# Designs tried in a protein design run: designed miniproteins, single chains, continued (4). Part 58

Each design is a single chain, and the fold is of that chain. pLDDT is the mean over its residues in the fold that is shown.

## One batch from the design tools (miniprotein)

Design m14127
Fold by ESMFold2-Fast:
Structure m14127 (fold): chain A 67 residues (1-67)
Amino acid sequence: MRKEAIERAERMIKQLERLAPYLSEQELKNLEGAFIAELRMITTDPEVLEELIARLKEKVEEILKKQ
């Protein structure tokens, strides 16, 4: 359901922030892809999925710009 997908995405974003100092750009992009694939298994709601994917991609781009 929507709440479960949102909570999972929040944990994924925190994990990205935690791991960012230890990962290369390529490793960070690979982790982004893995998280997007996991979200697709948790929810089939296209509006929720699109919003959460956008949030994850924005976080990865933010991290990469600060490196």
Scores: mean pLDDT 81

Design m14128
Fold by ESMFold2-Fast:
Structure m14128 (fold): chain A 57 residues (1-57)
Amino acid sequence: SAAELAAEFLERVGGADRELALKAAETGDEKLIEEVAKQAGVSPEDVRKAIEAAKAL
């Protein structure tokens, strides 16, 4: 799924927790997106863009 692809990317490239990244991608919960962004060292907007890019594939 797009959410799984986004979670794998955020884990592999950003070092974010996979379960947290998957939940953020599935729900779009802003607080989860912010937590993933902090773990990956990027902005919450970058996390949202990664999720949207995965959905476009």
Scores: mean pLDDT 82

Design m14129
Fold by ESMFold2-Fast:
Structure m14129 (fold): chain A 84 residues (1-84)
Amino acid sequence: MEDVANRLIGLVLRAIGSLIEGNYEEAARDFEGAAQLVLDTYGEAGKPAAEAFRKSAEAARQGNVDEALKYLREGMKKFAEVLA
């Protein structure tokens, strides 16, 4: 569990850095990586978090930083619910 949370946090922080730098495609790939990690680890229980991370990736590809961060916050909230 701790290793998965650490990997997810690493992907998210890298995605945020890419997003701030305007590297939207790289940010989107890392958000998609976060979604896949959660699905691979938690299966159906991870789907709400993974869906939010995928929406964050889609917003990032469009250069919509505010929407990408909004869905990222939602995804992290849903991920915390899986850990509870």
Scores: mean pLDDT 85

Design m14130
Fold by ESMFold2-Fast:
Structure m14130 (fold): chain A 85 residues (1-85)
Amino acid sequence: GKKFAEEGIRTGRAGVELGEEALKVAETKEGLIKAIAAALLGAGAIFLGELAKKLGEEEEGEEAIELGKRAIELAREALKKGEEA
């Protein structure tokens, strides 16, 4: 069971790190709507990534992996919106 929990923690951490990167990109942008969208998506990715980490630590590995993957997807969308700003 521990392998899925550890994978959930790693995946959640990746989502947090990518979400934080998206927020930093958004802070430097002058394109208001896309920059706001990037910031909101990045914040959502950080939230889901932290939740995934917590679930992984509680050995809810499958749920942690799914939330971590959603965090990563949200962070990638945030980076895309930030780059388009």
Scores: mean pLDDT 73

Design m14131
Fold by ESMFold2-Fast:
Structure m14131 (fold): chain A 75 residues (1-75)
Amino acid sequence: SMMKKKEEKEKEKEEVREIVRRAWERSRELRRQQAASGDPTARSPPGSGQGKNDTSLSADEAGNIALETQRELRA
């Protein structure tokens, strides 16, 4: 029966939703941490060659969020 494939797809959507939510929360936290540093130069645009102060999630951090979320949901 194809019903199991439908259930799998719904579970996958739920996992993706949770991953996106956590990634969004992490991005928000990174932005907050940057603001909390009290550095007045934090106003500089991300493209000014200060890539280490980028508030975007790194591929590694996004991957860790995905793996951790999947591990929890599949526990």
Scores: mean pLDDT 63

Design m14133
Fold by ESMFold2-Fast:
Structure m14133 (fold): chain A 76 residues (1-76)
Amino acid sequence: APAASPAELEVARHVARLIAEASKSLSDEQLVALAQAAAATAGAKIAAAPRPLTPAQVEAIRAAVAATIDAFLASL
């Protein structure tokens, strides 16, 4: 696996925290789907961002992941 930067690990931890909060009302299948959607959004934003990742870019990625989670929950 490619080495994760501290900024990428911060995004991963943020995704994990949001999924843990959402898990209170989700089935296991919905939780897996949410985790996949959140990971796909984070991965795409990280890949599209210029290197090195700035704090502003990390915050933008976190906001995009939160929006993806909110949209997923609204679609249920």
Scores: mean pLDDT 76

Design m14134
Fold by ESMFold2-Fast:
Structure m14134 (fold): chain A 68 residues (1-68)
Amino acid sequence: SDLEEAKKIAEETKKLVENSDFSPEVKAQILKGADYLLKQVESAKDEAERKAYLNQLKLFYENVKSTL
């Protein structure tokens, strides 16, 4: 499901950030962003909104990877 995929991506984002050389402040900011997007997927009113937030979370994850 989109929700399970979102949970997996949020978990992978957390692992990337925890293993990075980013400052504690930057790590906290990225983790807050991932958590926010996951919460939006969890609380989405319909499947279209859920998919849109899942896609935003996927792009967020890719952007975090590209900064490593």
Scores: mean pLDDT 86

Design m14135
Fold by ESMFold2-Fast:
Structure m14135 (fold): chain A 62 residues (1-62)
Amino acid sequence: SRELTILQFRYLSLQSEVFLLERILKNHPDLPEEEKEKIEKQIKESRKEAEELQKKIEELEK
């Protein structure tokens, strides 16, 4: 369905965002604590949205 396709694209976009943010934290362990906390918050929010989208995708009818 059209809705399924849209949700799948959003899910992939969120996964890509999380991947890039996690790489920033890994490559820059010397970042100020405040910056790390901000990035960690973004990762948590994006992961939560991705989890909600995954649930919606699984619940959609064919």
Scores: mean pLDDT 83

Design m14136
Fold by ESMFold2-Fast:
Structure m14136 (fold): chain A 64 residues (1-64)
Amino acid sequence: SMSEIRKKLLRLIGEILRLIGEILDLERQLETETDPEKIKELEEKIKELEKRKEELMEELKTLP
């Protein structure tokens, strides 16, 4: 039904926006971080979140 499609759409959009916010926060931390170990950890976290965001964006594209 259209209601179920709308619920899924809103949930996916909400999760994507949350992930974008988390990525932006981590990228801001990277701009001021000088510890090589912490830089690596931040870069790995960003990669994981970007992969999850891309997967959700692909799911969003498949909705009717």
Scores: mean pLDDT 87

Design m14137
Fold by ESMFold2-Fast:
Structure m14137 (fold): chain A 102 residues (1-102)
Amino acid sequence: EVEKIREEIIELLKEKYGLSDEDVQKVRALMDELIATGELTREKLEEIAKKHGFEVLEVYDLLPFGALFKIKTKDGVEVPVGAAVNKLFAEVILKRIKEILE
């Protein structure tokens, strides 16, 4: 269920922002590593994003169970991205991303 919401977010970002297949794979890896890290600080979030080739522009939410933030790709595309440990927060991230895209 959380994985299904994650895939819906990725599909939406690919469709709306025209992310390359390479950037889509990097976003997947970023989301996976953020979830695996557990408790996130802003510094750790920025470190992980940079490792995957992204710059963090803005952090909207940074909570023990998830994060919502804006990244910039190497080619200058700005996209909202989120990661969540539980289904309820994953659904909140999806809704907020859809609102940002409208």
Scores: mean pLDDT 78

Design m14138
Fold by ESMFold2-Fast:
Structure m14138 (fold): chain A 59 residues (1-59)
Amino acid sequence: MKEKAYEELKERIREALRAGDAQAVFDAMRYGREKLGLTPQEVHDAVREAGEEVARERA
């Protein structure tokens, strides 16, 4: 199901952002598109949501 793939991608992006690893963020986006079968829009939404969540944790 795409919902599980979306949450997996979002978790990978959150961990990369917490580590300050920009390359790992791009690698996670590529993984979501190429391996999880997510659309570019779904990948973009996951990045935005993960970024908002990590930013809130740091504020």
Scores: mean pLDDT 81

Design m14139
Fold by ESMFold2-Fast:
Structure m14139 (fold): chain A 89 residues (1-89)
Amino acid sequence: AKVTTTVKRAPVTRSAVVTVEVDAPLGNKLEASARAIHKKEMELEAELTRLPSGKVVITGRASVEFMRLARENPEEEVTFEFTLKETPA
């Protein structure tokens, strides 16, 4: 199955790290991707962490270029999209 979560916020941090917590069945293989949409679409580095509760945390990290655009346009909303792909065990 494929799950997409969208978060909108103004970028105010120099690290531009966004984290999303998602329920996921234990035993399934998970793949995560992340992207940010400002004036253009930018790929983020996605990290996946599985919690003891069976939930997963997806963390997206922005590039230096993205952080510069965010600082130059603090009034603009940034949309972060996280996609979690599940494959049955």
Scores: mean pLDDT 60

Design m14140
Fold by ESMFold2-Fast:
Structure m14140 (fold): chain A 69 residues (1-69)
Amino acid sequence: SLLEEAIRLLEEALRLAEEGRLEEAKRQVYKASELLKQMGLDKFAEGLEKAAELGPVGIRNALAEAKKL
């Protein structure tokens, strides 16, 4: 499903961010955001993009919220 792929991309983003690879992590978050927009979750996707700017903490929180969908 699109949601399962988005969660997988967010898990990879968290791993990359924890390794200090922030630009690669943001790229994975933006890919997950596009999948969520395809599902009609535009406001959630916007929040995800903002969370990515907070680095690993923001991405971890976004991943936890995505798993509740």
Scores: mean pLDDT 86

Design m14141
Fold by ESMFold2-Fast:
Structure m14141 (fold): chain A 69 residues (1-69)
Amino acid sequence: AMEEAQRYLELGKQAYDRGDYEAAVKAFEKAVELDPSNAEAWQFLADVYRRLGDEEKAEEYRKKAEEAS
C-alpha cells in the first residue's frame, strides 16, 4: 500500500511537471486515497487547484496537508 501510494505520488509529480494537471489530479487523488497521511500529495493537490483557479479546493487541500503533517 505505501509503495503503491508512493508510485502514484511520483506519477502525479511527472504529470504536474509536464503541465498535465488532469493526469496530475487523478494520480495525486489516488495517492491520498492509499495514504491519507501523505502531506506532500495533499500539497500538490492544493497547488494544482490553485493553478486551475479553484481557490476553495486549493485551500481545502492545503488544510488537509497541514493535518497530515
Scores: mean pLDDT 84

Design m14142
Fold by ESMFold2-Fast:
Structure m14142 (fold): chain A 69 residues (1-69)
Amino acid sequence: EIEELIKEIAERLKTVLGLSDEEVEKVVEALRKYIEGDKSVEPEVLALLERAKVYDPELAKLIEKLIEL
């Protein structure tokens, strides 16, 4: 389920990457826009994915699963 993936991603952004609630909301909004077909956020989403691959490989897998929808 999309909402389950978003919830897990948000939790890891907060607990593993140390993002604030406001930063997590911004990231979640960008991810939602991307899966809805808004390509203007693609550079931000790809940058997040590369960062996740370095700091939290499990977060990277969750993001990849979400954006492959």
Scores: mean pLDDT 82

Design m14143
Fold by ESMFold2-Fast:
Structure m14143 (fold): chain A 64 residues (1-64)
Amino acid sequence: GAAAEEAARRAEEAARAGDDEAAKELSTQWMRLGLQEGTPEGLERAGRAAWEAGNLAGSRAAGG
């Protein structure tokens, strides 16, 4: 839902600003918001966003 999407946006913004800790915390919160909404679409969206965010962070750490 909108709350999860807003949290995802904030996480991306924090990551771009170099606030890795804030980005990780916000991404965790948006995942929980998606789960709490209990809608199938919200869960799928939250999962995809978290997977992509994790993939980006992992790619950076691994040095692709």
Scores: mean pLDDT 63

Design m14144
Fold by ESMFold2-Fast:
Structure m14144 (fold): chain A 82 residues (1-82)
Amino acid sequence: SMDEKKAEEYLKEVEENLKKLEELLAKEKNEELKKQLQATIETVRELIEEAKKSKDPQERLYLLLIANIILNSAITLAERSR
């Protein structure tokens, strides 16, 4: 199905963005931002786990879309701290 293929594509993008955020976290010097980025990574990991457990392609797609929005926001904040 189209939704199933879209969910798999979003999962790959989310996993790539998660790796990018983890690399930014490793270089972060601001302690407050570091804590926020750590919390964001944990939230995203939970959303990925829920998406992988869901048998509903629409729910999987929604969870991965939310994860990607959260990740892109966090990446932008981390990049601005440089």
Scores: mean pLDDT 86

Design m14145
Fold by ESMFold2-Fast:
Structure m14145 (fold): chain A 93 residues (1-93)
Amino acid sequence: LSLTEQLILLEIAKYGGAISQSTLARRLGVSRSTVSRSLKNLVKKGLLEKKDGKYYVSKKPTGNPVQELARDYLEGKVSFEEFDEYYQKLLEE
């Protein structure tokens, strides 16, 4: 996954699928077209599912560590603090 794709996946997990593309673009400092393309790519890779105009982290294991972290956070297996630490570490790259 690209850095942008990883950050988008984690932001969707953080907001439970209720986040707009414009909010994602502003949060990540990228264009809306970049967000739209990344969302489409993540769905194509099976890491996200689109339902009723919203994006959700896929429940199926893909072997991707970022998707597994996002799922573990949503299932309450990882605290927000642990999740956010990983997110902040990605932003430092």
Scores: mean pLDDT 77

Design m14146
Fold by ESMFold2-Fast:
Structure m14146 (fold): chain A 65 residues (1-65)
Amino acid sequence: SAGVEAARAAARAAEAAARASTDPQLKENMLKASRGAREGADSGDDALARAAAHGAFQMANVALG
């Protein structure tokens, strides 16, 4: 589903943000966002996956600039 695909993309973006960050707290938060997005995708629930994707994209965008 579109939501599941978005959640997978968000998980990758959050992981990239974690790699780019030198702030240990921000890095940990990005890893948590990536995990949440993956769990959303793995659920197969489009609505849950979309919510997880939205949150992770917002956090990753802030971290990357």
Scores: mean pLDDT 79

Design m14147
Fold by ESMFold2-Fast:
Structure m14147 (fold): chain A 88 residues (1-88)
Amino acid sequence: SKKFLEEIIKELEELKKRVEEGASPEELIKGLEEILRKAREKGAPKEVIDLLEHTILLLKELQEEGLLTREVAIQMLEELIKEIEKLK
């Protein structure tokens, strides 16, 4: 549903704003995991689920390596939003 994709994008934009306002990498990852949980519960398209799962995996790997800066996190959220927008 186009409306459901708009809801996911809105939640991702709100999460991005929280990161810009100083949310930790741990809070970002938890926020994305919650968005993924809701997306699965509402029956989001496989392409959306795959994008969310892949982004979470990359963020966790960057965090483990000490490479997850606020700037990198914001860029990854912007790319995720852009890719989901293409599916509308």
Scores: mean pLDDT 87

Design m14148
Fold by ESMFold2-Fast:
Structure m14148 (fold): chain A 57 residues (1-57)
Amino acid sequence: SAEVEELVARLRAAVAARDREAVREALSKLMSIPGALSELDAEQRAVVDAGVRLLAE
């Protein structure tokens, strides 16, 4: 969906900037959408994983 694509793009930018607050906001929004994670391709899942790892540091 367009909303999921926008959130992944925001998450990608936030991870690149190492902006933990923006990563948290994008991940929270993405996880609030039912079925969003099942729509993700391998590259998009890697972005989510990178965001989760950044927050775990």
Scores: mean pLDDT 84

Design m14149
Fold by ESMFold2-Fast:
Structure m14149 (fold): chain A 61 residues (1-61)
Amino acid sequence: SMERKREVYEKEERILEEVAANPDMSDEEIRRLAEELGLSPAETRRVLAEIEERRALRAKR
């Protein structure tokens, strides 16, 4: 359980780093990257929600 949480955290951080390096990534590209990294559909949705929130904050500032 704790090892899996660490793996998921590392994978989520990798996705966030890729999006930071390429802000033009579509939701489909992000979903494919998450699938390649072995994230579950629920984990993928959480990462997409985080990215969407960050993008919305940037659009307002």
Scores: mean pLDDT 77

Design m14150
Fold by ESMFold2-Fast:
Structure m14150 (fold): chain A 66 residues (1-66)
Amino acid sequence: SMREKQEERIRRLIELAKEIFEKTTDGSLKQEASLLVDEAVDALSQGDFEKAEELFKKLEELLKKL
């Protein structure tokens, strides 16, 4: 269901943030990742799937650069 997929996506975003936090000691980059996660969670809560997917991809891009 949509609700189950939303919960799964939220957990996925938190997991990505944890991976970023583990791979970098840069406080500003950790802050950026935290903000992106918060925005993505808010977008999912509002049902804004397009924005949530965009933010999810930005987190993956940050992780790839580490």
Scores: mean pLDDT 78

Design m14151
Fold by ESMFold2-Fast:
Structure m14151 (fold): chain A 97 residues (1-97)
Amino acid sequence: MLTLGEALELLEFRLYSRGRGVMTAADWRERFRREYGLDPSDAQVQAGIDYADRNGDGVVSEEELLAMAREQGVFIDEAPLLSDEEIAAMEAALRAL
């Protein structure tokens, strides 16, 4: 069974791949623009694909995406840097200044 983060990544992958079963550089660039407000260069997108592309076919499959994400812990909802309590404590401290 997939984790919530893995399931969300697969749903987004399927949305941007449009039923092709693979994401191209153009699909990744569109995702970054829409979800993160980023406009990476073609070279930056290609470097990311080359890292994820384990079979050297120039595209990222669902299996390659999940393997990369599991290896790097790239699911943000499973690896928060700060807890909600720590964030609230920092905000309270800043408001006291």
Scores: mean pLDDT 61

Design m14153
Fold by ESMFold2-Fast:
Structure m14153 (fold): chain A 105 residues (1-105)
Amino acid sequence: MVTLTQPPEVTAKEGETVTIPATASADVGTAVAWYKQKPGEEPELLIRNASELVEGVRSRFSGSGSGTNYTLTISNLEREDEAVYFARVYSPEVAWGPGTKLTVV
C-alpha cells in the first residue's frame, strides 16, 4: 500500500514563494495530483500528472517531481491561499496525503 507524507503545517509571508513537499512510500511515477481544501468548500484540483496546471487555476501554482518526491510551489502568496493542501496518488492505487495547512502572515 502506498502512503504519502507531508509536513503538518507551513507558514509564509504574503508575497513570498512557499514550497510544500510530499513523499510517496513507493515509486508512483507522475500519478500525483494536488488539491486545495478550504473549510466548508469542496476540494479544488490544482495540479495533475505531478506538474500539469489545471485549466482555470492561477499561474502562481506549479508542481514538480517524479518517482517518490513531489513539490507544490505557490508564488506571490495571497491571504486567500490559506488552506489545507493535499497530495493524492491515483495509480496504481488511490491514496491521499495527510494534508499541509498553509498559514499566510
Scores: mean pLDDT 86

Design m14154
Fold by ESMFold2-Fast:
Structure m14154 (fold): chain A 81 residues (1-81)
Amino acid sequence: MSREELEEEVFVALAIMEAALHKRIADYYLSQGKKEEAIKHYEEAIKLVDEALARTTSPRHRALLQEVRDELKKKLEEIKK
């Protein structure tokens, strides 16, 4: 693994972790009936994934980020109803 490959793997992992933390916070707010706060955290999670996708060249990492993005978007649509 080259330094460049390792750097991409690390920032993708960090982006996914940060997005997952925002999702956990959003799910907590949703459990408390705080729908508006939950929406904001889901939108931030999606933004983080989109920023990572813009910087990602590996097809494997892009597929992983796209899967995370699709899951977050589906959940956001459910909350907005």
Scores: mean pLDDT 85

Design m14155
Fold by ESMFold2-Fast:
Structure m14155 (fold): chain A 90 residues (1-90)
Amino acid sequence: SDLEKAIKAYNEGNYDEAIKYFEETLKKYPEGHPGRAVALELIGKVYEKKGDYDKAIEYFREAVRIYREAGLDSLAEKFENKIKEIEKKK
């Protein structure tokens, strides 16, 4: 699966390849689906590892929006706290 390929690439440090496969995973979910939020948070984590904090925050904010809309408030709060942590590094 694209998700398995993305995770393998991420673990091997191939961040651009990981983003590509996570984006393919993202396209398989309809707008507002919690699976879309999971793909978005994983892309955000890859950008954080690359040191691209602005893109990491952008992807995490989109994931938070979907988690809130889905009623997954604890998960949304987790990534809101992650955004605050990353903003301190800028």
Scores: mean pLDDT 86

Design m14156
Fold by ESMFold2-Fast:
Structure m14156 (fold): chain A 111 residues (1-111)
Amino acid sequence: AEERETTLTSLFVKAAKEILEQIEKGDVRGAAEAMVRAAISVPDPEERIRLAYRLAKFATQKLIELGREDQIPELVAAMREEIRRYVTDPELQEALIAAVEKGVADAVAAH
């Protein structure tokens, strides 16, 4: 558990940095690609879903902080497209889409 939490935290920090760099460049598609790439690198499906939620919430929060709330629909669309592109299992695809949509909704509701 502790070793897994350390690994997930390291993956989150690395992915969050890449996501922030893409958002600062105005590349919302690149941010979505970085998020999905990080999530699919996690072998455990439940941990993958948790990471996807956390990264989507982080990316949305950063768009709000930068005054780019108008880009939130583009981020959501890009995340859905990247998940559908790389995740072929229908149940995992739906679970990941639900997780990122919840992350976005929770970030918007907090502001």
Scores: mean pLDDT 83

Design m14157
Fold by ESMFold2-Fast:
Structure m14157 (fold): chain A 57 residues (1-57)
Amino acid sequence: SKIEKARELAEKIVEEAIKAGLDLSADAIARKVSEETGVSYSTAKRIVKEVLKEKGL
């Protein structure tokens, strides 16, 4: 589903950013997830925030 793809992409982006030592912007990640998966921005932002919380960020 689009939501599953959005979550997978959000987790991938967050993990890549952590490994690279990059600043994490929930807004920037959510925008990218929304654009690539077709979920709404608000849905993407909720997913990104959930992923960040699960990673302890």
Scores: mean pLDDT 81

Design m14158
Fold by ESMFold2-Fast:
Structure m14158 (fold): chain A 80 residues (1-80)
Amino acid sequence: SAIDEAVKLTREIQAAKTIDEVTAQMEKLLALGRRLGLPEEVLQRIEAYLDQARAAKTVEQAKTWGLTAGGLAILALQEA
């Protein structure tokens, strides 16, 4: 299911060891949200979190943004 895919991507963000690994999983999460027609305001927030993750100086900072994006995507998919 879409929720299972979003949960898997969020777990991959949690397991990431580099900023590039975090942002790669976040890009997949954003692509999933676009494919499934999540609300534009949700997609814009995920994109903003992705931009913050790309600008992060540590993996821990990038993961904070990535996990926030994952949680938002999962919640939005549950309400769809």
Scores: mean pLDDT 88

Design m14159
Fold by ESMFold2-Fast:
Structure m14159 (fold): chain A 75 residues (1-75)
Amino acid sequence: DEKIKELKEKYEKEFEEKLTEKSKKYYEEAKEFELERLKPALEASKDEELIKKLEEAIENTAILTTLAKLEEEEK
């Protein structure tokens, strides 16, 4: 879906513009957590389209989690 791709690009661009040592660490931790949690499902799935959507969801979740943690630190 083109709209999902546009949202992902927008989030990635915003994330890169705000990239600091802390945001990089938070992103790596969030992505690792989601990947480890969903890894068995990703490896077992034979639906290429579903795998792609799950990978995109993991990436978006990691970016949003990182931004949320940075926002909390500003308070």
Scores: mean pLDDT 70

Design m14160
Fold by ESMFold2-Fast:
Structure m14160 (fold): chain A 99 residues (1-99)
Amino acid sequence: KIPELEAQYKANKESNPELAKELYRKLVVLETAANLHLIGASFTLKLAGLEEAAERLSELLKNKDYEGAIKLLEEVIPQLDEESQKELREVIEYLKEVL
């Protein structure tokens, strides 16, 4: 959904400014929600002592590399306790829904 909305926004930016504005609002809402989930995941990683993974996740977020973020989270999940694994899987599920 995020890549589709971004592509639609860019395609309509000059030809249909009103539609482009609506698409941009939808894009901002989804990106903000994805960013909040990834910020939460970064804190979970830091609390688990995975400081380097948390820093890598923050860089992926800065670059809007949500697919890279999913791969990183899937990589680190086996290193976490059951509660943290559940939280990070919920983040992955959300990201897959909006991508």
Scores: mean pLDDT 82

Design m14161
Fold by ESMFold2-Fast:
Structure m14161 (fold): chain A 80 residues (1-80)
Amino acid sequence: SHMEEGRKHFEQGLEYLKKGDYEKAAEHFERAVEHYLAADPNSPLAALAYGYLGTVYYKLGDEEKADEAFQRAEDIAARR
């Protein structure tokens, strides 16, 4: 299911983040967001994944993508 695939990618994103592989972490958090939003457009898990994406994009030096990801996380959280 989309929730199961989202969880798998989210956990892989966390492992790469722990290792400092920010590019791989971003790839997996992006996939986690896609799957979580496909399951539930207001998913708290998508908001969480966007928060981690913001952190990872910031570590990669992409402040614009980081700000967009954090804004998406806040937008979803504000709906609940």
Scores: mean pLDDT 87

Design m14162
Fold by ESMFold2-Fast:
Structure m14162 (fold): chain A 66 residues (1-66)
Amino acid sequence: GFRPGTLVNTATKDYEAKSPEELSLKVGDLIEILELVSEQFAYGRNLTSGEEGKVPLTVLGDGVLA
């Protein structure tokens, strides 16, 4: 479910999913961060495509509150 103040990041780099658990991104896509799963990965939703999956934090910019 949606939470007030959900963190939204902009993709700073194109990323191709390497597994079915990962999210593909294009530069400029808006990614809603749903959960931090590790220091290297978040689980997020691509607000541009509507898809959900794991995202490397290295391809995301600084987070902004939604």
Scores: mean pLDDT 73

Design m14163
Fold by ESMFold2-Fast:
Structure m14163 (fold): chain A 57 residues (1-57)
Amino acid sequence: GPRREEILAELRRLAETGNEGVRTAALALLKDVEENPELPVETLERGLAALRALEKE
């Protein structure tokens, strides 16, 4: 759905533009999505929130 695509787009941006820790974690979460394409949106929301917290370090 639209929210899932927004989160995935943001994860892709963080994988390219974030600091080293954020990029590594974003790439790991994107790999988890590729392995488990039916991961619930709630899991993606929590992952994105954690990455945004890391970005503020």
Scores: mean pLDDT 80

